# Designed miniproteins, single chains, continued (5), part 77

Each design is a single chain, and the fold is of that chain. pLDDT is the mean over its residues in the fold that is shown.

## One batch from the design tools (miniprotein)

Design m18669
Fold by ESMFold2-Fast:
Structure m18669 (fold): chain A 82 residues (1-82)
Amino acid sequence: SLKEEEDKEAKKVFEEVREKLSEETIEKLEKKAKETYGRSAEQLVHLIKLVAENNPSKREDIIKAITEELGISEEAAEVLLD
């Protein structure tokens, strides 16, 4: 189903991101996804990436918003968008 395909893609993207981020950053993503958005970290990362891909002119604003909202570094936010 479409949802299963989306879940697989989100999982793959998150695994790639996880290899590039610290454990502390991953814990912050998991906590924020659950507490603020009622989602998994994989789903949150997938949505962030989709928003960034659909709004290339707002990349710097998105990085700033992610940094402030998730409490992660700008470098970590850039990894989420790539």
Scores: mean pLDDT 77

Design m18670
Fold by ESMFold2-Fast:
Structure m18670 (fold): chain A 82 residues (1-82)
Amino acid sequence: SKKKVEELIKKLKDAIKAGDLPTFQQLLKEVEKLSEKDQKEVIKEIKDFINFEKLFELDPAKQALLAQVQKAVDDLEKKIKS
């Protein structure tokens, strides 16, 4: 449902802001259970958010986290592209 998609996007963004990679990875597995259309919506929103966060991030540890979450999202996107 639309509400589930919005809730997952919020939780994924919160995990990125908190630097909580294990929670992010767990939430990404929940995204894999969604329809292909809903997965694409989540991927788009999270990629846009990561790109925005990268513009302002100066902490090397947070930069490394952003690279790891970007890779996880890219890997998921490849799984849904035929």
Scores: mean pLDDT 85

Design m18671
Fold by ESMFold2-Fast:
Structure m18671 (fold): chain A 97 residues (1-97)
Amino acid sequence: MELTEEQVLERARAVVAEAEKRFPELSEEEQKKVEEARKRAREEAEKLRKKLLEEGMPEEEAEKLAEQAFVVKLAEEILLLEAMRKLGVSEEELRAA
């Protein structure tokens, strides 16, 4: 079945929500990795917001798209951390595959 943009966002939000529920049960090192992933996702969203504003997009619309990008990027980073943990591989090896 085809996924709409809204369905992709819903799935990304579900991944983030599941990770937040598990956060208190994670080791200190795993918690640090999740916090670093959140920081990276926010930096990427801010870069997108700035780019959209420079391209002439209205501020409200740029903020909305940046927030959507943040949720998707955070979900991607969380899934990557989960895959690394299950496969026992380094981040660079997994991203190169």
Scores: mean pLDDT 77

Design m18672
Fold by ESMFold2-Fast:
Structure m18672 (fold): chain A 78 residues (1-78)
Amino acid sequence: SIRESLMEELDYRKDSLSEEVALYLGKKLGVPEKFTKDRKLNAPIHLGLIIYQKENGLPVDGILGPKTREFLVEDFLK
């Protein structure tokens, strides 16, 4: 399913994201597209995760851990 694909792609243990998932993540975190083109969890993405986590009552650790990943996937599928 699309949910399962997103959960796998957003695993912080992966070396890189697909272009589509990187763009999705950047859009949800409010990070400009230029910072998603390398398809890595770089410093702008890390900062965006901290802000997103704070706004949504998630653990503020800046990582795509299981709880943050699940919340992002649910938010995407709405």
Scores: mean pLDDT 70

Design m18673
Fold by ESMFold2-Fast:
Structure m18673 (fold): chain A 79 residues (1-79)
Amino acid sequence: AEEKLQLAEKYIEEARRYFDEGKYEEAVIAALKGLEYAKQALPENPEKAQRLIEEGNKILQELLDANPEVVLATLRRQL
C-alpha cells in the first residue's frame, strides 16, 4: 500500500542528488517519476504526497533556472 509513496520519496531524493551532481537530464527524469508516484499516492497519504509534489515541482523549477536548454529538451522527450 505504501509502495507508491516510498517510490515517490526515492525518486525525489534521486532527483535532488542528480541536481547536486550537475546531472540535469537525470535529475529531470527522476523528478518526473517522483511526481507521478506522488500523484498516485494522493489517496493513500494526501499530506505527504502533496509535500512530495511541491518538492518535485520546486526541483524542476530550480533545474529550469540552472539549465533551461537541457531541462526543456529533456521534458520534450519525456512528455
Scores: mean pLDDT 83

Design m18674
Fold by ESMFold2-Fast:
Structure m18674 (fold): chain A 82 residues (1-82)
Amino acid sequence: SEIKVFRDAGAEVRVDLGKGKITINVLGEEFSASTKALSNQELIELGEETARKLGELLRRGDYLGAINLAIGTVLRLIGLEL
């Protein structure tokens, strides 16, 4: 399956288009969710924007904000399946 990877300031967001899955690695923690509700383009855009925002938070030392964004992104994807 096609996989896109976005990295910013030590955060990594991996988008597996074949699985509809986003995996976020930040501060040694891994968060992931899958959805069929988003198009491939929407998943790519979400992955890229999430990596960018995580990088901004990490650069200013907002580590709790980075973890909260990762959790919030996964919960949003899970919410699309409910």
Scores: mean pLDDT 88

Design m18675
Fold by ESMFold2-Fast:
Structure m18675 (fold): chain A 60 residues (1-60)
Amino acid sequence: MKVTIELPADEGIKKAKELSAKGYDVTLVLEEGSDGKTGIDKDIVEAELAGTNIKLVIKK
């Protein structure tokens, strides 16, 4: 079963790991900091998701 999570990075990463551990096919959608908005360091997020099968999608 596919699950898409659109939450702030901190909360989204936690939920994605929890659902992935339960066997869900998880896609985590985050916003990158563009146009002066608060962004997410993709390298930090990728490190947090290392060793999981979670798909990361970053919106511009």
Scores: mean pLDDT 70

Design m18676
Fold by ESMFold2-Fast:
Structure m18676 (fold): chain A 83 residues (1-83)
Amino acid sequence: LRELAEEAVEAIIAGSPEALEKEKAFLEAAKPLLEAGSLEALRILAEAQERIAAALRPQLDAAAQAELDAQLARLRATLAEKL
């Protein structure tokens, strides 16, 4: 799962034409683990979202940055509650 997450994150940040396929492969692999309650899969997904958000944040306007920051804060709170 971590290798698929790494490949998806790198492809998305680089704007690769394979980004969608890499993301789909990662999410398909993560889905059954998340449905089974895997905290490790949830952590890997959250870490991937944080890395993508950090890379894209400088491209966003102030309102979009505030919304992204709020969404990440909610994700971090959910992880703290479950972990």
Scores: mean pLDDT 75

Design m18677
Fold by ESMFold2-Fast:
Structure m18677 (fold): chain A 65 residues (1-65)
Amino acid sequence: MKEEKIKEIEKILSTGEPVTPEQLARHLGITPEEAEELINELKKKGYNIKEIDVPGRGKFYIFEK
């Protein structure tokens, strides 16, 4: 089940577009906190995911190849 959610995050991040934890949560049907946990699991697996804080808009994730 976690592996399926990880695959969905990979699909979303593969666009190269910045995404918020809230957007990931909506796409996966989970909480923003759970989405952030899955991003951390991807980072532990060697994925290069950048976190950016944007004033007035919050945190974004970008997949860097």
Scores: mean pLDDT 75

Design m18678
Fold by ESMFold2-Fast:
Structure m18678 (fold): chain A 93 residues (1-93)
Amino acid sequence: SILEAAKEAIEKAAEFARRMGGEVHLTIELPDKNVSEETKKEIEELAREAFKGLPVRVEVKTVDSDEVKVTARLLFGGREGAAEFEVTIKVKK
């Protein structure tokens, strides 16, 4: 379910980034209680594939939470034009 939640959130963030353009800083927050290093790497690979062809920096971290939170921050070359898209999906059980 964590992989499914992360995939859904990542795909929504990628759709947003492709529509808006710019450089992407992607932050993926995963529940610490249910994440192995193998799962973390699989999610990093999912993010890399979903954002293929876009300038993206991916950061994956674990937090004390029952949610998968994906934040795509779009950077344009100045103070103005920064946009942020956030998806939060609660992991059940």
Scores: mean pLDDT 76

Design m18679
Fold by ESMFold2-Fast:
Structure m18679 (fold): chain A 74 residues (1-74)
Amino acid sequence: MSDEELLEELEKKLKEVVEESLKNNESIQTFKDRADKVAVEFLNRNPELAANPEIRARVREIVEKLTKEYEEKK
């Protein structure tokens, strides 16, 4: 699987977290904690990607994007 495909799977998983958190009417802080956990687990499963500063920056940008989407939909 390419780095791009792994990042797309991360974004897809975070979108599922958005939908679940919206359904459960979770606080923004609870959503952020869940999103951060998903991102940390992703990096822990992919240590070579975690060693790449560009990939870490892209993971951060995906988390920030989905956090903003959650705030706007809530």
Scores: mean pLDDT 83

Design m18680
Fold by ESMFold2-Fast:
Structure m18680 (fold): chain A 56 residues (1-56)
Amino acid sequence: GPGTAGTRGGAGGAALGANAEGGKIGWQVMEDAARSGASLAEAAAIGAQAGLAKGP
């Protein structure tokens, strides 16, 4: 229903917006991992971890 969809959308949007700076760092680390020969999934996981570590 609208309440459930709104709650999920609001939480996701806030998390993405608040983590924008972490996303930049995660993106750089992901690119470095990919250039080191990591798979797309591995690079994404490494980048996500780096972004979360820097966090909002």
Scores: mean pLDDT 61

Design m18681
Fold by ESMFold2-Fast:
Order: sequence, then C-alpha cells, then structure tokens
Structure m18681 (fold): chain A 103 residues (1-103)
Amino acid sequence: KTALVVADKEGYKILGEGEAVEVDVTVLGPGAKEALDAIIKELEAKGGTLKYKSVTKLPNGNYLASARIELSKPLSVEEIAEIAQKALIESGAKLVLATLRLE
C-alpha cells in the first residue's frame, strides 16, 4: 500500500496513514535542489539509503529534483511530511510531492 504527501509553504496534505519503508520525493522550484538535499540528509540520518537522485533545470529558473530513499527503519507518514515541508520553507522551493511505500 502507498501514501501521498503534498507540501507547500502553507502546509502539507497527506493521503493514507502508517509507516513508510520507501520514499519517492520530487521537489519543484528555484530552491528544489537545496530542499531535496536537506530531505535526503535528514532521511539518511534516520537510517535512509539513497537509491537514485536526479536534478533537471526547467525554463524560468525552476528545478525539478527527485530522489528515492529506502528506509531501514520505518518512519511515520506525518514525520516525512514534516521533514519535507521544513526543507521546502528553508530552501524557498514551491512544491514537494512524495509517494511513500508503506510496510
């Protein structure tokens, strides 16, 4: 089963509940790379392993930055949403979308 997290500067929304074992995260905005790097660092500190990372420059100064992280210890969907929104606010990115594979 899966959960979805959408975060912007105003808050986050979660579809689903439980504990995630894998995070597929995409960040959009001028600060997308910085936000993604912050999310990766926080998840790695909590037992995550980076599986892939990509960064694409879009027109108008935006970036699309994506990563997949596997979690050796499951993390709650809410904790992941909080990490994502904090990273977004601190970087100035516009949007985070995460698809979480649940245990």
Scores: mean pLDDT 88

Design m18682
Fold by ESMFold2-Fast:
Structure m18682 (fold): chain A 70 residues (1-70)
Amino acid sequence: SPLEEKIKQLKEELVQANQTLADLRSELAAGEAAGMDPRKGAILQTAIGIVEAGIDFLKEQIKRLEEELK
């Protein structure tokens, strides 16, 4: 089913997005512990916010498509 393939693709994208989020959070935490430049911290926080919004969007898309399979 093309719909099932799309759901699978979005779930794979969600796994990658969650890994990116974990990496960014880890980098921010390590940088803050090391006395990171506040400008670099602000950039990382902005990137985290963008990735979090993307994850929420992917979750809503997956939910919508899974409801269509019912």
Scores: mean pLDDT 89

Design m18683
Fold by ESMFold2-Fast:
Structure m18683 (fold): chain A 98 residues (1-98)
Amino acid sequence: DTELRTLAGELLNLGTTVGNGAEALGDTETGRKLRSSAHQIVTHVELGDREGLRRSAEELAEYAKRVAERFKEAGDDVGAELAEKVAEKAKQIVELAS
């Protein structure tokens, strides 16, 4: 599925950037989980695992939402917007996987 692969790749790139930003703010565990969930989305797309894809995308959306709040508290509006974009794209994948 080329469309899901494209979205997963975009989400991996954005999720990696946002996860690295979370670690820079001292939230190492959430940053690690966010990057892990983004990688799992790519894996589940390649395997055709729709249930795993939906679960990993739901997890990514939740971690991205937490990181967006962290960036807002730190005054990093750009980081917050990127994290919100990760959450929104993850929601799109949940809907496509349903």
Scores: mean pLDDT 84

Design m18684
Fold by ESMFold2-Fast:
Parts: C-alpha cells; structure tokens; sequence
Structure m18684 (fold): chain A 92 residues (1-92)
C-alpha cells in the first residue's frame, strides 16, 4: 500500500541523515540496497523508525511505530521482541 512506501522512504531519509551525522558516506549501491530492504520488509521499516525516533527523544512516535511493528510482525518473535524493547525504553 501507499503507507508502506511512505514509511520506507521516511526510514530511508532518517537513516541517511544519521549516517551523514556519523561521518558515514553510503555508496549509491548501499543506498539502493537499503531502500529495497525497507520497502520489502515493512516491519523492518517500522522498527527502524521506532529506533530513530527513540534516539531523537520522540518517545510518542517511537512507541507508536514499535507497537505497529509488533502487530504487523506478530508471526516473527525476534521482531516482536525488538519492538517491545524499543517501546519499553521509550516509556522509561
């Protein structure tokens, strides 16, 4: 859906910003691979958004994206565990 594409693009932009702030320059091939991974795995995109918003101190957004990731990825216990960890960290 359009929502999954929007989430993938948002996660991609935030990761690129974080990479630049850390002095990491991604190649065009690395950028394309990252974008594909985010688009193919919407649960991963939601987890990335939750982690990045948590790092920015945006606890409400971090919790929202983590809860969405846990619901969408409910058949993947590793992704659910990571989502719960992010949500707990944001609530602390």
Amino acid sequence: MEEERKLAEEAFELLLKKAKEAGIELSEEEKEELRKKLLEDPVYALLVLAELYLEQGKSEEAIEYAEKAAELGKDDPKKVALAKKIAEEARA
Scores: mean pLDDT 80

Design m18685
Fold by ESMFold2-Fast:
Structure m18685 (fold): chain A 81 residues (1-81)
Amino acid sequence: DESLEYWKLALENKSDPEKYKLYLEKSILLGVKALVEAVKNTVEKIYKSKTLTEEEQKKYEEDLEKLEKLIKKIEEEIKKL
């Protein structure tokens, strides 16, 4: 887990405030990304596991698009670090 690895790096660098903050921020963003990806995976499994009505399929597709956009936004924030 990349988030946990960066969290451990933050703890090892407590005496360096700049490194501590950088690793902590990266850990948090990676953790949030992993959670959003887990939600997206769950939504995709629901979508694929059931015979859905056309209206239900459209709603799940909209939810997947929103989650995908959120993941991309988090990735851009990680790139800024």
Scores: mean pLDDT 82

Design m18686
Fold by ESMFold2-Fast:
Structure m18686 (fold): chain A 73 residues (1-73)
Amino acid sequence: TREERLAELEEKAKEAEKNKDAKTLYEIGMEFQMMGEYEKSIELLEKALEIDPNNEKAKTALITTKSVLDLKK
């Protein structure tokens, strides 16, 4: 189910955060974005950038995801 998928992604994100794996945090952040979970996506993309500040893909994804969320407010 959707709920099972979200729980699985949350578990993987926690492990990636513990391991300081910026690439995996970025990838999971994008998965949350694709599922419409914009706030969680932003959180994970910000964590990816804390670990790897030069990740241009994460910077771009963060800007675009924030823009989508702002349009909904």
Scores: mean pLDDT 83

Design m18687
Fold by ESMFold2-Fast:
Structure m18687 (fold): chain A 84 residues (1-84)
Amino acid sequence: SAEAEAEVLRHLEVAEAHLRKAKVALKKGDLDAAEKHLEKARDAFNKAREIAAKHDVSDEIKNRLLDLDVDLGVMDIRIAVSKI
């Protein structure tokens, strides 16, 4: 439904915004801020994924979810390496 797609997009936008903030914090060496923003990105991503799983969503939304899942995983590794 259009309402369900709008809800998924809202959560995706929140997740992507926090992921961008996490990347900026990591580049500045602020590991605490990077971890907090990554956690918020993951929470928003999980909400988007749960709604998308219950509804038929466009391939565009499915691809955006996949891209974000990959980027979140890469960010976990980058933060872990930065603690060495």
Scores: mean pLDDT 89

Design m18688
Fold by ESMFold2-Fast:
Structure m18688 (fold): chain A 101 residues (1-101)
Amino acid sequence: ADEEVERARKEADEFISKAEEYYQLAAGGDVETARKALEKIKEIYDKVKEMLERYQAEAGSEAARRALEIYQEALDKVKEMLDKAESFYKAGEEALRRFLA
């Protein structure tokens, strides 16, 4: 395994772990906590996307191609958490509106 591929894997895993941390806050918190957590997951998604675009720009090396695959998988996982967190936030908002009505 190339050092560049191992570095990409470690960095991608760190992004996924941080997104998972905020996802847990969104799932277990109140509406305001879920909103703030959702914004943090969006920030992580944008950073992963930026890294993916950077590796796409290096088109031609085998290591860069493998890093691209790793970051694509990370982007997909973060997006899944983002979509679920947005669902929790919207459900919480609707429940709060019904309670206040």
Scores: mean pLDDT 82

Design m18689
Fold by ESMFold2-Fast:
Structure m18689 (fold): chain A 109 residues (1-109)
Amino acid sequence: MFLEKALEAAREAAREVARRYGIPEEVVERAVERLGAILEEVQPPIELVPVIAAGVFLETLLEAGVPRERAIEMAKEFLVRFTERLNEALGLNLDVEKLLELFERTSVE
């Protein structure tokens, strides 16, 4: 149930961002499929899931030919939207600002 809700939240957040930037649905589905595999194999703490998901979305955008600067902006927007949806779906209070700071540190290195 947790995995299914997290993947649904990720798909909806990714679709919203992709729609705004004119990215095909196939890129969204590729990112969600990759995230699902990682969550099943690694089972990371829920507090890290938004940052992991944003990283997967970023890598999938880069492979689809999105320029790095724009892909990072899209991944950050995705992280905010995904975290908000995940908080609502699972009754959590994950800190969006702290997760954005963590993502920015890992994306710059």
Scores: mean pLDDT 84

Design m18690
Fold by ESMFold2-Fast:
Structure m18690 (fold): chain A 89 residues (1-89)
Amino acid sequence: ALKKAAELLRKAAETLREMIDGDPAEVAERLRELLDKAAEEAEKASQTLGKAMQSLRDAVVRLVLEGPAGTRRAATALETMARNLESLI
């Protein structure tokens, strides 16, 4: 569960890096799908982690909607969270 959640977070960060100059609304929708799946996997390990993933989803979606600078910050936040989850495995 945690390993799968970390993989999904890294995939979300990669997707954001690829779509930095993309339409913020389209980037946000793709990000929601990946992070909803990551939250589901995290929830299997801990309800607290599932809730944390949902909060992260809302925060990074907001950053993406700010445009390219927000998208870069969102990618960095997702990379950091993935590393933190990987350290628990």
Scores: mean pLDDT 80

Design m18691
Fold by ESMFold2-Fast:
Structure m18691 (fold): chain A 94 residues (1-94)
Amino acid sequence: SELEEASKRLIEAAKKNDAEGAKEAAKKLLSVTTEENVGQALDALSEAIEVARDEEVLKVLREALMQLLEKAPSELVPRVIGLILRVIGKLLDL
């Protein structure tokens, strides 16, 4: 699926410290995210955060999560906030 391809590209870009690739993959991920698959998008973002070490990649992931806050169902808002806090924690450790 397009979500699986975007997810894979995002995680690979995060592993490679490829901020531009991460930005394009995040943009695609957001464009194909629906109420039905937002949990899978959050799983991909969580994995990308775990492997990310580059400041610019982490900033891309934070921006994507901020945009998902506007689209996320209320029950997933705490999960999105938790991931945003994880990104902020990683940025502070740099």
Scores: mean pLDDT 87

Design m18692
Fold by ESMFold2-Fast:
Structure m18692 (fold): chain A 113 residues (1-113)
Amino acid sequence: GKEELLKKLKEELEELKEEAEEVKEELETASVEDYPKLLERLEEIILRIEELVEEAKKKGILTEELKELAKETLEIIKEAALMILRDENAPKEILLRAIALLLRVIGLEFDLE
């Protein structure tokens, strides 16, 4: 039923938030060589959020609680991307990936308004 789906979506979003927080913590001690792997993890997290939000929307269960959980995870991804963008030693390809990630965050934040 819808209640079981809502519980599963909430659990998955909470797990994605924890994963995003772990990536952000790793970025605090990361070198430039670590950025491709950390960006890949952030890109996987946002893709999963996009899929969960779309499913919740299609099923008519995109509640304020789910929107808030998604927004909290998106804020962590945004902060992580900005940490990469502030690194003057980051190569152009890494900066472009971080910019693309920020644009995806902005787009998804609009879907959650």
Scores: mean pLDDT 90

Design m18693
Fold by ESMFold2-Fast:
Structure m18693 (fold): chain A 77 residues (1-77)
Amino acid sequence: MEEAKKLLEEAKLLSTALQPGTQAELDVLKAKYDETLKKLKDAYKETKDPEFKELLEEVEKIARETEERTRARLESL
């Protein structure tokens, strides 16, 4: 529970702190989100706690929205 909440907070910070200006920077951001999602998936597999599944879905949403916003910005340049 505590670990999953910390991972969600990390994902939120990545969405605001890392503002990719290039495709390469976006790829780095995606890799960081993938690592966070993997940790949440592993935790859910081990615990079967539905809270980890909820947090996994929330992090996936944050990662997707951040990627979409960043791509739209890069396309506008």
Scores: mean pLDDT 73

Design m18694
Fold by ESMFold2-Fast:
Structure m18694 (fold): chain A 83 residues (1-83)
Amino acid sequence: DLEELVKKVEEVLRAHPDAEEIKDPYSDKPAFIVDGLYLPNLETLLKLFPEPEKQKQVIELLQRIANGGDIVEELQKLSSLFL
């Protein structure tokens, strides 16, 4: 369930001491800055990757964050998917 995954990731981000919640400039929904790294709204982000391989990578990355993974490392990996 992507909605539950998004909710869990947002809870982890809000609990992180270096995370700042902002309004996403493109959707007016919640977005985050973590250690200077901008993370777009998660629901919007998931819809931007229609390719099965990239969709799988985004979901796996979000699952790692939800399960206590290194947020900064995972966000750096996420940025590579836009290249």
Scores: mean pLDDT 76

Design m18695
Fold by ESMFold2-Fast:
Structure m18695 (fold): chain A 67 residues (1-67)
Amino acid sequence: MLTMIAAERLLEAERAGTLDEAAILEELRALARGMGFDESLADKALAEARRLIEEDRERVERLVLSK
């Protein structure tokens, strides 16, 4: 779930012209803490989300922005 949330945040921020990766990472770390997960999971989720967007942006957009 964190990887999909990271991808959604990255794509939304990019579309809005407000991309701040450090702010997104801090949001993901706070979410991970709230869910009882290790903060390192947020770092991994952000890295994986970036990789997925680089490989197939259209597929990621369909998964996280449409529903």
Scores: mean pLDDT 78

Design m18696
Fold by ESMFold2-Fast:
Structure m18696 (fold): chain A 95 residues (1-95)
Amino acid sequence: DEKEKLEELKKRIEELKEELKELAEELKTGKLSPEEVRERVRELDERAREIGKEVVELYEKLKDPELKKELEEAAKELLEFLREFGEFVAPYLGL
């Protein structure tokens, strides 16, 4: 149902946020090479794009205004998290 699909997508959003936090912690240790950083950022960027597409598709299909609000909030939180991560990771990529 719509509620189950929303819950599954929210879990995937939280998983992505968790992986981004883990990468940020690894970056702080200085153990990753620039090539390893670029590879991991690329993989996470691909997953973020996939999740973004699923967010749009689900939002269009949702009929319940409350579920739409929940999805919108989860998406906004993810976008802000991605923005902050991008700012944090930029120096590690030589940007």
Scores: mean pLDDT 84

Design m18697
Fold by ESMFold2-Fast:
Structure m18697 (fold): chain A 69 residues (1-69)
Amino acid sequence: MEEEERQRLRDRVLEAAEELIAKYGWENTTLEDVAKAAGVSLDEVLEIFPSKEALRQEVARRLAERYAA
C-alpha cells in the first residue's frame, strides 16, 4: 500500500474510532463498527491495526496528546 494511502486510511480509522468511543464508549465499539463509520472494509482496518487492543492503544495515545495541548 502506498504511504499516502496508508496514512489517509489510518487517519480515517482513528477519527471514526475517536467519535464512536466518545459517543458509546470503548466497550460498546467494535472494529467492524469503526470500519463502517470510516467507510472502509474491516480487512483494511486490520491491515493498519491487527487487533482491537492495537487500535485502543493508538486512540488513547492520540486523545492524550490532544488533551495535553
Scores: mean pLDDT 78

Design m18698
Fold by ESMFold2-Fast:
Structure m18698 (fold): chain A 67 residues (1-67)
Amino acid sequence: MKEEIVKLAAKELLLGATASQIRDKLKKEYGLDLTPAQVQEIADLYLAGETEKAIALLEKAIKEQKA
């Protein structure tokens, strides 16, 4: 599931979506409240081949929004 989310963010950026638009989509589809900066960094890490770091950043962001 988390790998699917980071892949979706990267795919949407490649298709020309803004980080803010991707954030809104993730909130609607998965109930995740991320900042546009977090979405951008997650997508950039995945596109760089750093999938584990992208997933770790997503997990950290999820913890931050619950605190």
Scores: mean pLDDT 80

Design m18699
Fold by ESMFold2-Fast:
Structure m18699 (fold): chain A 105 residues (1-105)
Amino acid sequence: SLEEIIETLDKLIELLQQMGIAIANKDFDKYKKLYEEIKELVEELEKSPDKDIQEAAREMGELLKQAQELIDKKTDDGYFKAQVLLLSMSGIAFVQRQKLLKKLE
């Protein structure tokens, strides 16, 4: 349902925020756990019959891979750039959430 997709997007936004905080604190054990949870939610959204949600999920998946590559560099610059990519993913999720909310009006 549209409500279930909105709930998934809300959870994704919250997990992305937690992941950004984990990176800022260099809590890489928490980062790894959040990465797997976020990856699972993105993969579920990629299976959506809604083409806009499917395309947004694919874009978020690519940004998630890029963020991981930046974290693997183990540099402060890489950590900062990874956090910027997480903000971009949150923006994509937020835009799709707003579009779905409008359909429920």
Scores: mean pLDDT 89

Design m18700
Fold by ESMFold2-Fast:
Structure m18700 (fold): chain A 88 residues (1-88)
Amino acid sequence: MDELKKQIGNLIYEIIDLLSEIQSLPLTPEQKARLDALKDRLLSLIQKGAQALSITDEQQFQQEAQQLIQELQALIDELRALLAEAKS
């Protein structure tokens, strides 16, 4: 349980670092709109994560945490794609 909580936290920090790097670049209006959509998705996932952390059953928490980790990884992939486009 604690290792999954730490993994989720580490993924969120990675996303925040990626967002900070992307925001430091000169973005087109379309890239800014895409970044804003990705930020909205992150806020939704953080809310889901906070709700998961209130689960007292370790096995149920593990299943919910694994799903959240998969969704956070997908968001990281999209942020990395946007970063690569913005640097080009």
Scores: mean pLDDT 82

Design m18701
Fold by ESMFold2-Fast:
Structure m18701 (fold): chain A 81 residues (1-81)
Amino acid sequence: MTDEERWKKLVEAQKKVGYVAPPEAIMVASTVAVREFHRDPDDLERAREAALEAIKKLGLVTPEQAEVIVDYIEEVLRERR
């Protein structure tokens, strides 16, 4: 799947939840997930949990939207290993 196709899938999923995630939420979640993934590439669950907590601290998205963002980031990290 291309980066463009993954982005379109993320946007479509967020629209079903009723909102498009702000770029700041995606950026913060991605930064935290990548940092944790580099620490232990085999522990994707830890990277996912850290990203989810970071999004929640921002307060910009709902819990459902945060899950969609984290699911997308997890897919990207799985492909980069």
Scores: mean pLDDT 70

Design m18702
Fold by ESMFold2-Fast:
Structure m18702 (fold): chain A 87 residues (1-87)
Amino acid sequence: SSEAEAVLAEMEARIGELLKRLAKLIEKLSPEKQQEAIKKLEEIQRKIREARRAIVEDHDIARGRALYDEAIEELEKLIEELEKEVA
């Protein structure tokens, strides 16, 4: 549906921007801190996949939006944590 396509495009664009910022921060970390950050990112990526499935497979736009919002919040928190580490 056009609504599902619009929501996916919006959420994936927001996630893509945050992942780009996160990648630049991870490059500045020590190897040990990089491993910790990557592990946290893998957990967030699982939530992103669940959000996508909710919209694409279950046709549950409301649940998909909620899961994407949670993933975006977790990405923003991780970015904030890493910005403090590289300061």
Scores: mean pLDDT 88

